# Designed miniproteins, single chains, part 43

Each design is a single chain, and the fold is of that chain. pLDDT is the mean over its residues in the fold that is shown.

## One batch from the design tools (miniprotein)

Design m1578
Fold by ESMFold2-Fast:
Structure m1578 (fold): chain A 106 residues (1-106)
Amino acid sequence: MVQLTQSPASLSVKVGEKVTLTFTASQDVGNAVQWLKQKPGEEAETLITNASTLVPGVDSRFSGSGSGTTYTLTISSVQAEDEAVYYGQVTSAPPTLGQGTTLSIL
């Protein structure tokens, strides 16, 4: 079973700052990586597929990178609506969800 370590567990930033979230997989997962955004009372939104492919309609401030075992979500110029929990997910069978990073906007 793949183990995921997602970091940081939480962070607080001001509007306009750059945010970088990382997860590390215990074994090579190739491009079988997604990033999800979850807000209270809303459905989870998929931001990134195949480690680096932006989902159509998602703001271009979001980007994904990484390969093998280390994967990164970057949010350039954070906005108030970016306040959410962000999850890295491995989509290979069996699917594995990271523990989440809570982003707070000051």
Scores: mean pLDDT 83

Design m1579
Fold by ESMFold2-Fast:
Structure m1579 (fold): chain A 82 residues (1-82)
Amino acid sequence: MMAEVEAVIKRLEEAGYIEHPSKAATLYTGAALRVIGDGIDEGIPAEEATKRAFEAGLFAMASMDGRSVSDEEARAALAEAR
């Protein structure tokens, strides 16, 4: 997870979506933890909750630069980082 997050952050930075990687990591962690907690409360399987948290984290990072990342763009960045 952490290595994958760093790879995605680097990819988004290269694409011009992120200017401050350290701030992006903080936003990702906050958003991801909240979504994981909400998912567990809803009875969502851990794997699915983790996936939703990762997507929410990417959108939180993108919002730091004032850019909106679509679900498809976030998924494409994840696919390239794998």
Scores: mean pLDDT 61

Design m1580
Fold by ESMFold2-Fast:
Structure m1580 (fold): chain A 90 residues (1-90)
Amino acid sequence: MDKVKELDEAISKMEKAVKEGNTEEALKYARKALDIAAELFNEGDYDTAIEGFKKVAEVLEKLPDKSSEAARLYAAARLMQIAAEVEKSL
């Protein structure tokens, strides 16, 4: 499915940006990955959405200089992960 591929590409670009110390690029791809994972969640692909939210949070946690924006995106990713896990359990 094209969205799953787009999610994987966004996460890969985010991981690369974090390794390169490019905070702006990392946050850009974090937002994109969260948007794609949210679309997958809304389509009922809970497993892929949960993994997407989890990976975004884990990559953001590795970002050395956490801005308020990075902290908000991390909190959003973890909240979305928990919400998706709850929906899957129902």
Scores: mean pLDDT 82

Design m1581
Fold by ESMFold2-Fast:
Structure m1581 (fold): chain A 70 residues (1-70)
Amino acid sequence: SMEEELKRIEELLKEIGKVADPETAETIEKAIKSQAREAVQKGDLERLKRIVEGLEVMLGVLKIRKRAEA
């Protein structure tokens, strides 16, 4: 459902905020919240699912990068 995808987006943004620098995290959150709001207004569940997939990939990349710098 749209509510489940929106909750997943919020959880992923929170996790990104833990591994990204604050400026990068804020930029991602602002862009993603804007896109999610538009998708909800249009009833576009497939777009919300693609946003979730993109954030999961981004989180994975950020975690790998943070581990490599440690």
Scores: mean pLDDT 84

Design m1582
Fold by ESMFold2-Fast:
Structure m1582 (fold): chain A 88 residues (1-88)
Amino acid sequence: DSSERVLEMKREVERAAKEAAKKGPVKKEELRELVKKHVEKGIADAKKAGSSLDESTRNQGLQQTKKVGEGFLKWAEELTEKLLKAAE
């Protein structure tokens, strides 16, 4: 399920971001890039999983994946800001 996958990715990104912050002064751009890469991978994996479905089902799945990805990006930016503020 895409929702379960998104939650798992959130946990992985949060863990990776916290580990990066522990290694010293964190560059905001580095955290943002790390988060972006995880989101892009999740979107690509979801598109690939949908490739064997009929066109109608695949198109609906892609639209849902895009909406989930947009929400994930917003959450990821909020997490990045929170971690940077905690490091101040």
Scores: mean pLDDT 63

Design m1583
Fold by ESMFold2-Fast:
Structure m1583 (fold): chain A 80 residues (1-80)
Amino acid sequence: SGLESIKANAQALLEAVQTFDLPDDVKQQITKELNKALNAKNKEDAVKHLTKAVSLFLQHASDEQAQALAERMQQKSAEV
């Protein structure tokens, strides 16, 4: 389902963020939004929080980190 796919992407970003060289405060903000996406009861809420987490990540990420995330999200989406 759409909600399951969005949550799979949120989980992939959550796992990836722990491996990236990002400031702890930025990691905490992204993790907070991703946990809200993972706990969302509907697709609209899940998309809202995932979009905010991705936006926060991209504001701080290098092009290489952004590419690595895209690859991990693609892999996780294929598993759902």
Scores: mean pLDDT 80

Design m1584
Fold by ESMFold2-Fast:
Structure m1584 (fold): chain A 72 residues (1-72)
Amino acid sequence: AVELLKAADPEAVLEALEQQIELAEEVAKTNPAAREVAELARRAREAVRAGDYEAAARYLEEADRLAEEVAG
């Protein structure tokens, strides 16, 4: 996870995070648990912007885990 973030183009990673935030916010309109997914994705975006790929990877892992729980 961290290795992929370090190797990826920062702009592409930020674009992917924006898309994940939008999706989580849409789901959050009917499922409050998805608000936490959106918040974690926002924290991951800020971590990427700060160059903290370790923190970004941790937030993304937590967001993915929670999103799977919300969806299934």
Scores: mean pLDDT 75

Design m1585
Fold by ESMFold2-Fast:
Structure m1585 (fold): chain A 66 residues (1-66)
Amino acid sequence: MEEVEKKVEETREMMEKTRRRALELLADKSPEERARALDNMDRSTDRFVKDTRDRELKKYLEKLLS
């Protein structure tokens, strides 16, 4: 379990850094355009984090069955 949580946390940190960088790169865009981009990133991040957790949990469980 610890390994799963570590991978998930690393993924969240990576996505947060990407989000901050995206805000800087979009500084010349309108507030509405930035908000839409952030909403899309947040939704993608949530899915990616969930997929990462599910994938790592499956690997962990398969190790326990071995």
Scores: mean pLDDT 79

Design m1586
Fold by ESMFold2-Fast:
Structure m1586 (fold): chain A 58 residues (1-58)
Amino acid sequence: MATAEQLLEQARELRERARELREQAAQSTDPLERQLLEGMAALLEGVASWLEKKASSL
């Protein structure tokens, strides 16, 4: 079973991956690639936020 510490660690990793995706998006000249990378980053940030909320209830 996931502990609060494990959920927070996973959230941290997802936020770091989202940051990397946004950095790649900023360097891309392809509009479609930028849109996909930013969309993926937003999704990962949303999941991280959900995990942080769940951790606070454990």
Scores: mean pLDDT 84

Design m1587
Fold by ESMFold2-Fast:
Structure m1587 (fold): chain A 79 residues (1-79)
Amino acid sequence: MSVDELKEKLSKITLQPTRTVPSDSTKRYDEALKKGLSKAVIKAAQVLDLDESKTGGLVRNQADQLGITVEDAEKVLKS
């Protein structure tokens, strides 16, 4: 009945590849998203010449938005 319900149903179909198990694909999407975010944060820090203190705040904000721990996000950025 709601347009939002229809969009949510469509997003579930889009997240389900025709030839792959949905749960496995969802995990791969999560990892790819975390990797992509780390790339974006690194690029932004490099362009803006951010110090570690400023980078820490930016990493915390991004980690919180994705539901990732700050320690995990920092580890990915340092690797």
Scores: mean pLDDT 55

Design m1589
Fold by ESMFold2-Fast:
Structure m1589 (fold): chain A 55 residues (1-55)
Amino acid sequence: VPSLDEIERELLRVYNEALAAGASDEEILARLQEKAREAERLTGQKITIRLMPRL
């Protein structure tokens, strides 16, 4: 089972890849949401996504 630190790194990786691919903010959020939900099912804990939006 992945640790919370590993989950955070995976979310950041997905975020950066989506940005590089030119995905919209909505698409990025949807991808991160799906990853967070999967991680919650694996760990049994609520996963909070903490991202600093680039304004």
Scores: mean pLDDT 70

Design m1591
Fold by ESMFold2-Fast:
Structure m1591 (fold): chain A 75 residues (1-75)
Amino acid sequence: SIISTLRIVKEMATDEEVKKALDETIEAIENGDFEKARKYAEEAIKLAEKDDNRSLSVTVISVMETVLKKIDEEE
């Protein structure tokens, strides 16, 4: 499940803004609000790109790009 993957990534995240964006993305997907989920997934990517932890940033970006792809498939 993409939700399970997002929860694991959130536990690994060290930046509170990234964690918040991950939480908002998870909540939006669970509520079926795919427009909101896309918005927060894109925000998480932008926040991760500015993070000094490159290994974690790459993981967050990759997972969020997968979320965006899945949202496009659900529309």
Scores: mean pLDDT 78

Design m1592
Fold by ESMFold2-Fast:
Structure m1592 (fold): chain A 78 residues (1-78)
Amino acid sequence: SLLEEGEREKARRLAELRERLQQAREAGDEEAAREVEEQIRDLEENMTPVHFATAKRLIDIGEEIDKELAKRKALALA
């Protein structure tokens, strides 16, 4: 379902950000750590699973459009 799709995408994105946060902390980069912490907070508080599902679908559609345009350009005869 759209909700389950969005929940998986949100969880995936949060996992990526938490990994980046750990890397910043290990490097002693307090500015990078703070920026990632703010991004995690925004995702947890301000975005619903539906927003993540919609964003993912828009990205997937964009990639398919780019592939189609590339194919049409390659098939153009001089």
Scores: mean pLDDT 73

Design m1593
Fold by ESMFold2-Fast:
Structure m1593 (fold): chain A 61 residues (1-61)
Amino acid sequence: SLAEAALQDPEEVEEDAYELGLRGASKERMERFVKYVEEVGGEEIAKKAREAFEKGLKEAK
C-alpha cells in the first residue's frame, strides 16, 4: 500500500509521484497524494514527493 511504501521505501513514493506527474495527473489528484503521504510518512517525504511530481509535470510538457 502507499502507506507502507512511504514508511519503508521513500524512494518508491518519489518514483510514483514522478510517474503521476509524467502522466499529466490533475493538480487536485497530486495535492491529495501529497497530503496522504504527509499524513502517513511525514512532511519531509511529502516534500520530496511534491518535488518529484512537479518534475514529472515539467518533463511531460
Scores: mean pLDDT 73

Design m1594
Fold by ESMFold2-Fast:
Structure m1594 (fold): chain A 96 residues (1-96)
Amino acid sequence: SMEEQREALELLRRAIELAREAIRALEEGDELSAEIHEGLARIQAGIARRITEDPEFVEEVIELIERALELAREGRFEEARRLLEEAEELIREKEE
C-alpha cells in the first residue's frame, strides 16, 4: 500500500540520519556514540525491511548505508557521506 511504502521510506530516512550521526561521532573519536547511532540506524533499516512492499529497493538503500558505515570505520568519512547522499537521492526519486 502507499501507506506502508511511505512508512518504509520514512524509516530509511531516519536510518540515514542516524548513520550521519554515527559518522560524525567516529570523526570526533566518540566510539560509544558511534556504536549507539549505528545500532539505532540498523534497527530503523530492519523495520523498513520487514514492512516494505519493495524489498529490492529497500535492500539497495540498506547496502549503501552499511557500506557508508564500513567506510567511516576505515576513516573514509567523505566517501561514507557521499554514499549516504546517494541513498537519500534514491529515496527522493522513489517518492517522485
Scores: mean pLDDT 90

Design m1595
Fold by ESMFold2-Fast:
Structure m1595 (fold): chain A 100 residues (1-100)
Amino acid sequence: AASLRAAAAEALRLMAAGLYEELSRLVAPDEAIRRTAEVVRATAASLGLEVPEGLDTLEKVLEAAEAVGAALDTPERQLAALTAFQEAAEAAIAAARAAA
């Protein structure tokens, strides 16, 4: 359903933005972007989806997260994506805290 895809797109964009905010308090901005991009890429890979290379700006990372969400056409895939993102994000935050 188009409305479900739109909701998943917005949810993943907001989750990526929130992850960047958490990481930007622990590491330099460029590193926060890189680590957020890794979480988006890991989430996409877990669902058999591709993410563009060169996610070197926050907006490109947020657009990639939104595109991953927009590709999710079932509630089961949406739940899997949100769960995968949350787990990868928690690991990324823990790694950043350990490095700080």
Scores: mean pLDDT 85

Design m1596
Fold by ESMFold2-Fast:
Structure m1596 (fold): chain A 60 residues (1-60)
Amino acid sequence: MQVFRGEFSSILKAIGAALAAIGEAPRAKVRVNGTTVTIEVPDDAEDISAAESVIKRHAS
């Protein structure tokens, strides 16, 4: 299992990243704590790629 964590400039950006992660990696476990989003994915290249992409695209 891989864990990705992103810190965002606002709560709205964090929520947007969490929603994108759920949509792109439906097997992911997503947690939001204020402006921090934690994405836990299985060791599958597809889920890993999706989680990395979400963090990079939505990070402030």
Scores: mean pLDDT 77

Design m1597
Fold by ESMFold2-Fast:
Structure m1597 (fold): chain A 112 residues (1-112)
Amino acid sequence: SMAERARRALENLDKAVELLEKQGASPELIERVRDFASPAELLRFAAEALKRGEISDEVALYMAQAALDLAGLPDEHIERLKEAMKQGKDKFVEALRELAAEIEARNAPAPP
């Protein structure tokens, strides 16, 4: 259900924030993670922060799971992200950006 997906998204964001706090992330970075309004923006931010070395792969993965839950997408996408993560940071960043673009394309208004 949508309510269950929203709860899972919040749980995954809470786990990302907990890890960020444990890793000594800035309050500004933590606030940006908590306050994202769209799944695609959350994924884009995760990709950029990961590329800059500001977050760990584990944090990015929790952010991605939250974005998938918010977007209502199946768990196969998280398995693809885990596979990209095993291939290295640049591949993981590419996969996060690709997923963000896919979510935006799905949410684009249908032509009349």
Scores: mean pLDDT 81

Design m1598
Fold by ESMFold2-Fast:
Structure m1598 (fold): chain A 73 residues (1-73)
Amino acid sequence: MLDLSEEEIQSIVDAARGNIEKAKEYYEKGDKVKASNYLTAAGIQVSALDLAGATEEAEKLREEIRKVIKEME
């Protein structure tokens, strides 16, 4: 597992949430490519959280990403 501090875990969570929000914003503006890129970045950050053992945070973000993808369909 990645050995991350609590502050580093929180930083990744905050960055992932920011990327999810940006994805929704760009999708609403019609920029589906940027929206997809931000969701991909958020997914990578979720994987890093899983590797760090921050499973609850990773699961919540994964659910948010899934909901955004459904809204984009």
Scores: mean pLDDT 82

Design m1599
Fold by ESMFold2-Fast:
Structure m1599 (fold): chain A 81 residues (1-81)
Amino acid sequence: AEEEAEKLLKEMEELAEEYERALAAGDREKAAALRERFREKIEELEELLKKIEDKEKVRKFVARVVGLELRMVGAEVDAEL
């Protein structure tokens, strides 16, 4: 579960980076598709986190996801300016 969560989080980090690049390039369709895939990965991660007994590790995974979400929101604001 922990190893699967770490792998999933790395995939989410890659999606966030691609999303930032798509927004910077003005590719709205690609950005929307990447945003939806990121949401799907959040749902999958939530199920994995429920299986992890180490609550401190769960908190660290949640903090990393929140950080990625905030970075993506920042990129959205920059794209609208």
Scores: mean pLDDT 82

Design m1600
Fold by ESMFold2-Fast:
Structure m1600 (fold): chain A 83 residues (1-83)
Amino acid sequence: MEALEEGLALMRREAATSKDPEVQKQLSLAVKFAERLVKEGKYEEALTLLIMTFERVAPRSAHSEELRRLAERLKEELQKLQE
Protein backbone atom coordinates (compact mmCIF):
# COMPACT_ATOMS: atom_id res chain seq x y z
CA MET A 1 0.00 0.00 0.00
CA GLU A 2 1.62 3.21 -1.25
CA ALA A 3 -0.15 5.52 1.23
CA LEU A 4 0.99 3.35 4.16
CA GLU A 5 4.61 3.47 2.92
CA GLU A 6 4.33 7.26 2.49
CA GLY A 7 2.94 7.56 6.03
CA LEU A 8 5.80 5.52 7.50
CA ALA A 9 8.38 7.56 5.57
CA LEU A 10 6.93 10.87 6.80
CA MET A 11 6.73 9.55 10.37
CA ARG A 12 10.42 8.53 10.28
CA ARG A 13 11.32 11.95 8.85
CA GLU A 14 9.33 13.85 11.53
CA ALA A 15 10.86 11.67 14.27
CA ALA A 16 14.37 12.55 13.00
CA THR A 17 13.76 16.31 12.48
CA SER A 18 11.32 17.22 15.28
CA LYS A 19 12.59 19.68 17.90
CA ASP A 20 9.92 18.52 20.37
CA PRO A 21 11.29 15.49 22.30
CA GLU A 22 7.78 14.25 23.17
CA VAL A 23 6.73 14.34 19.48
CA GLN A 24 10.02 12.63 18.51
CA LYS A 25 9.45 9.86 21.10
CA GLN A 26 5.80 9.26 20.10
CA LEU A 27 6.66 9.13 16.38
CA SER A 28 9.64 6.78 16.93
CA LEU A 29 7.50 4.33 18.93
CA ALA A 30 4.65 4.53 16.40
CA VAL A 31 7.06 3.73 13.51
CA LYS A 32 8.33 0.64 15.38
CA PHE A 33 4.81 -0.64 16.08
CA ALA A 34 3.47 0.20 12.59
CA GLU A 35 6.39 -1.63 10.89
CA ARG A 36 5.64 -4.71 13.00
CA LEU A 37 1.93 -4.57 12.09
CA VAL A 38 2.79 -4.27 8.36
CA LYS A 39 5.17 -7.26 8.66
CA GLU A 40 2.30 -9.28 10.19
CA GLY A 41 -0.11 -8.21 7.40
CA LYS A 42 -2.24 -6.09 9.77
CA TYR A 43 -2.63 -3.16 7.39
CA GLU A 44 -5.87 -1.77 8.88
CA GLU A 45 -4.29 -1.65 12.37
CA ALA A 46 -1.12 -0.05 10.95
CA LEU A 47 -3.13 2.65 9.13
CA THR A 48 -5.21 3.34 12.28
CA LEU A 49 -2.04 3.72 14.37
CA LEU A 50 -0.52 6.18 11.86
CA ILE A 51 -3.73 8.24 11.67
CA MET A 52 -4.08 8.48 15.47
CA THR A 53 -0.39 9.32 15.93
CA PHE A 54 -0.39 12.09 13.28
CA GLU A 55 -3.57 13.65 14.74
CA ARG A 56 -2.08 13.51 18.26
CA VAL A 57 1.27 15.14 17.34
CA ALA A 58 0.02 17.62 14.69
CA PRO A 59 -0.77 20.44 17.21
CA ARG A 60 2.84 20.26 18.49
CA SER A 61 4.53 19.95 15.08
CA ALA A 62 5.94 22.69 12.84
CA HIS A 63 4.36 20.69 9.98
CA SER A 64 0.86 20.37 11.50
CA GLU A 65 -0.96 21.02 8.19
CA GLU A 66 1.06 18.34 6.36
CA LEU A 67 0.43 15.81 9.15
CA ARG A 68 -3.33 16.52 9.18
CA ARG A 69 -3.52 16.29 5.37
CA LEU A 70 -1.74 12.93 5.36
CA ALA A 71 -3.95 11.65 8.21
CA GLU A 72 -7.00 12.50 6.05
CA ARG A 73 -5.52 10.61 3.07
CA LEU A 74 -4.73 7.61 5.29
CA LYS A 75 -8.36 7.62 6.51
CA GLU A 76 -9.52 7.39 2.87
CA GLU A 77 -7.17 4.43 2.27
CA LEU A 78 -8.45 2.72 5.44
CA GLN A 79 -12.06 3.07 4.19
CA LYS A 80 -11.08 1.58 0.79
CA LEU A 81 -9.35 -1.35 2.49
CA GLN A 82 -12.52 -2.07 4.54
CA GLU A 83 -14.70 -2.08 1.38
Scores: mean pLDDT 78

Design m1601
Fold by ESMFold2-Fast:
Structure m1601 (fold): chain A 80 residues (1-80)
Amino acid sequence: MVEEAVELLRKAAELTPGPVGDALRSVAETIRRLAQAGRYEEAAKLAEDFLDAMENSGVLTPEAVELLRKAVELLRKAAE
């Protein structure tokens, strides 16, 4: 689950050039570390907050938003 979520975030980063793509890679790495520490709720919250911020900014393509939404759902399931 977490591995799949991290891969989706990496894929969204590949679709997103510049600083936002770099931020997505950083978020994916932080989520992986939080999950390794058993901090699944914090990992899910981080992904959710990032998604909310990016949807409001309009900088992501619809495809990248879908990948990020899928990653959030997978992380939420891991937190349960």
Scores: mean pLDDT 80

Design m1602
Fold by ESMFold2-Fast:
Structure m1602 (fold): chain A 90 residues (1-90)
Amino acid sequence: MEEARKALEKAREYLAKAFEAAEAGDYEKAVEYARKAAEYAVKAAESGERELLLEAVSIAFALLALSVDAYFQGHEEAAKELAELAKKVA
């Protein structure tokens, strides 16, 4: 459980960095951080604990929101990659 909870902490940390990079207009970095967030979210979900599964789903929705933002900012490739990461976590 400690390992899965640490993975969730890392997922949230990288998710925050992804949003910061996107706000700065750096969608390449946003995708890189989002990929790390997705990796850790999947690892947390592997625990099978309901609360961690719900948190992973929450991260998936946040990645989808970031994808929509990237699309409207004209970053179509980044938007597509972010949507695929959201699908992988959900």
Scores: mean pLDDT 84

Design m1603
Fold by ESMFold2-Fast:
Structure m1603 (fold): chain A 76 residues (1-76)
Amino acid sequence: SLAEELLALGRAGDPAAVAPLLEALRSPDTEVRRAAGEALAQIGPAAAPAREELLRIGSTETDDAVARAILAALLR
């Protein structure tokens, strides 16, 4: 599934995955958004250039698990 592919990108830790993961956070599918947030948190400090966009996306997120994943990405 797309969600599994996004989690695999997070495990690989490639900074080039940050941009496509940010796009996945705009998905209408909550499982896709959760996986993208978790993957960005796993990439960690290399995702810092995306901080402003993560804050904007996180401010409108209504799903608890997705919001927690975005928060985790912002705190690293």
Scores: mean pLDDT 80

Design m1604
Fold by ESMFold2-Fast:
Structure m1604 (fold): chain A 58 residues (1-58)
Amino acid sequence: MEELKEKYIEEASKYVDEDLARSAVTTAARTAEEKGLDLEEALEKAVESAITNEEIAK
């Protein structure tokens, strides 16, 4: 669980600020746990969304 979060944080940090990556991944993990969603899928979508928002926000 925590190992998986760190892996996705590291991946997202290649494209966005580390603090932003950590915030996004941590929030997605908590939401997935609360709603009983697939954790890995939720984290993957969170990383994709963070990268897309960084590109759009300029």
Scores: mean pLDDT 75

Design m1605
Fold by ESMFold2-Fast:
Structure m1605 (fold): chain A 104 residues (1-104)
Amino acid sequence: SVEEILALVEAEAEEMRARLRERADALGLSPAEKEALLAAAERFAARLRELVRERGVRTADELLEAMQEAAEEAERLLSDPRVRDLFGEVVAEATARLLAAIEA
């Protein structure tokens, strides 16, 4: 259901935020770069929730499409290629976990 997918998205958003913080610290990113990453993650999660709700996302294929759109929009907040690459890696990992969870 849409509600079940929204619950999975909320759980994954928290995991993604934690992983971004840990990896940013490990890479020695500045406070400004870390804040930009966390802002992009929040925009990604907010947009994904909006798309899931508005489109009635229920399948893996529909979720993948919504995640790709949300990721593209969030990536525009990141001007540094190194920061953008880290964001992309974490989004790809989150995508794999979410798709596995819904088993459409």
Scores: mean pLDDT 85

Design m1606
Fold by ESMFold2-Fast:
Structure m1606 (fold): chain A 74 residues (1-74)
Amino acid sequence: MEKKLQLRSEATLTLQRAIKKAKELSEEAGKQVSLAAMSMSDVEQFKKYARKAIELAPEIKPLMEEALKLVEEI
């Protein structure tokens, strides 16, 4: 039901918020979130970049977990 495009759109918005917050905490964390956003079609690559970003900026963990949940439903 409904378009997988909606899940992708919500994931993109969540990742944009995560990128902004990550950049305020660590430039490298922001870069890792950006790489995760470019890897939404490859869940394993997404998880690798997300884990690195969370390690560098733990405060973004809730946003990255919400994004991962959306990406896994696509």
Scores: mean pLDDT 79

Design m1607
Fold by ESMFold2-Fast:
Structure m1607 (fold): chain A 117 residues (1-117)
Amino acid sequence: SHTVSVAVRDEAGRGLGYATAKAKAGETVTFTFQGSVAEGTRLTVTVAAEGKARIKEVTLTLTSGTSGATDTVTAKYGESGSAASGAVLSFLPSGAALGVAPAEANTTVTVSVTLEE
């Protein structure tokens, strides 16, 4: 198994959280972070896997705690995805993924990470 890490931060560098999980090749691990952030700020999501583990796909889901509205963006390895909200998810040359998304009040951030086999 490989360690997958996810960090979620606001524009001030204050985080909703940091978490790690173990995953086998081909498995999906899901992380959920809840926070109270000011509307109109921006969240940064960083996704990485240890060693030679390759991330195949990342899905970032943002859920407003106020409206219940859900916005989803998915990127496959080497790609970028974007949503109508302005959320963007991009793979970096390192194989890590970087998400940037507009924040809503009481946003829940769900990150699903699938490893290559």
Scores: mean pLDDT 78

Design m1608
Fold by ESMFold2-Fast:
Structure m1608 (fold): chain A 64 residues (1-64)
Amino acid sequence: MSEEELEREIALALARMALGINKSSSKPNPEAIKELEELIERLEAGEISPEEAVERVLEILKKD
């Protein structure tokens, strides 16, 4: 497994965890859910780097 493959797996895990936390919240944010789902799709397709994906997850979580 390459470092890039490992980083992608970590980024996917973080994005899925953030999506799960948001969906389980008493006040889920529909915009955050949509952005996280789109991010996961792009990351799985290889259209976004793992580093950029992690930054995006953190930005989405900060938006509230």
Scores: mean pLDDT 77

Design m1609
Fold by ESMFold2-Fast:
Structure m1609 (fold): chain A 90 residues (1-90)
Amino acid sequence: MELEEAVRRALEEGAERLEKLAEELKKEGAEKAAEEAKRAAEEARNAAEEAIRAARELGLSPEEAEELVRKSIEGAIALIEKIAEEEKKK
């Protein structure tokens, strides 16, 4: 897989995961966390050009770039889940 294709696909998959998380958080009443998840999904969709440039500058393989994107998405999800837990504590 070409680097650009791998990065764009990983970001699209990540955005879909974040959009699903936003829907679930809204159902739970975690409105602020849901808004953050929606913003993160939009940022992921808009990050392709920057992510591709960064991966090229670092000399990453398509596989390495895909893994880094996935880890970044996982980090964003973990942070958003923390926001949701704090919001629920009240």
Scores: mean pLDDT 83

Design m1610
Fold by ESMFold2-Fast:
Structure m1610 (fold): chain A 99 residues (1-99)
Amino acid sequence: DEELYRKAVLKIVSAALLAVAAAVDLELGAPEEVIEANVEAVIEAAKEAVELAKSLEDEEKSKELLKELAELLERGARNLEPLDPAAAERLLEEARRVK
């Protein structure tokens, strides 16, 4: 579980960094295709983090990681919303799936 917990945490950190990259690229006027690719990368990292968290035998740690991931996705959505409401909604849908 320690190794799985560490992998889940690192994947959540990866999702956070990708969400920041998406917001920065959007602010700099990157093409829609680049923004879509960045948002897709965040969603993929989030899905991998969910699978890792669900594989933990420690239910409390699993719930904590899923809560942190959901909060991260909601924050990412808020950062994207003013410039790309569609991308923001995609992250919010993923946050709802995480619980």
Scores: mean pLDDT 83

Design m1611
Fold by ESMFold2-Fast:
Structure m1611 (fold): chain A 66 residues (1-66)
Amino acid sequence: MVFEVKTTLSVEKRIGLVLRLLGIPGVEVKRLSENTFEVRTTLSPEEAEALKAWLESIPGVEVKEL
């Protein structure tokens, strides 16, 4: 699955989020702008849905499935 992730997070929180995502096997992160990222995953549909739900639970994070 592919997600577009838009954030209003501080620089420190944004860096921490990207580092956590990059630490997940089967997850790739592409920076589209200062506050927008594309997250590409080879995870199972169940794991990808769980990842999306987790991201949506973070204040200041918006997720759109592409």
Scores: mean pLDDT 81

Design m1612
Fold by ESMFold2-Fast:
Parts: C-alpha cells; sequence; structure tokens
Structure m1612 (fold): chain A 58 residues (1-58)
C-alpha cells in the first residue's frame, strides 16, 4: 500500500524491512529499529514514522 511505497521511496526500506520495523515497534524492540536506521543512513525516528505510516495507510 501507499505507506510501504513511501518508506521504500523516502528511506530505501524494502517491504520486508518495513514489516520488520512495524513488528519491532509493536514489541518495543528499538535495537532492531536502530539497526534498520543505520543500514539506510536515516534516523530511528524516520524508521518509526515510516512504520507507523505503513501500518496506518496499508
Amino acid sequence: GLGYELAEHDLGLSREEVEEAIEALRKGDYETLRRIAERHGVSVEEVIGAARAAELLG
């Protein structure tokens, strides 16, 4: 959906990484969120925002 496409376009996250970020955010697994952020050269706050947008928008 649109949220996944925005995460991919803006942050370079794959669909699998977006799903991993949503799961990590639900569990409070900030170490996983930080690893994804470091891999893509973005902030953990941007990854959290993308995960929330993907969950809200589909």
Scores: mean pLDDT 82

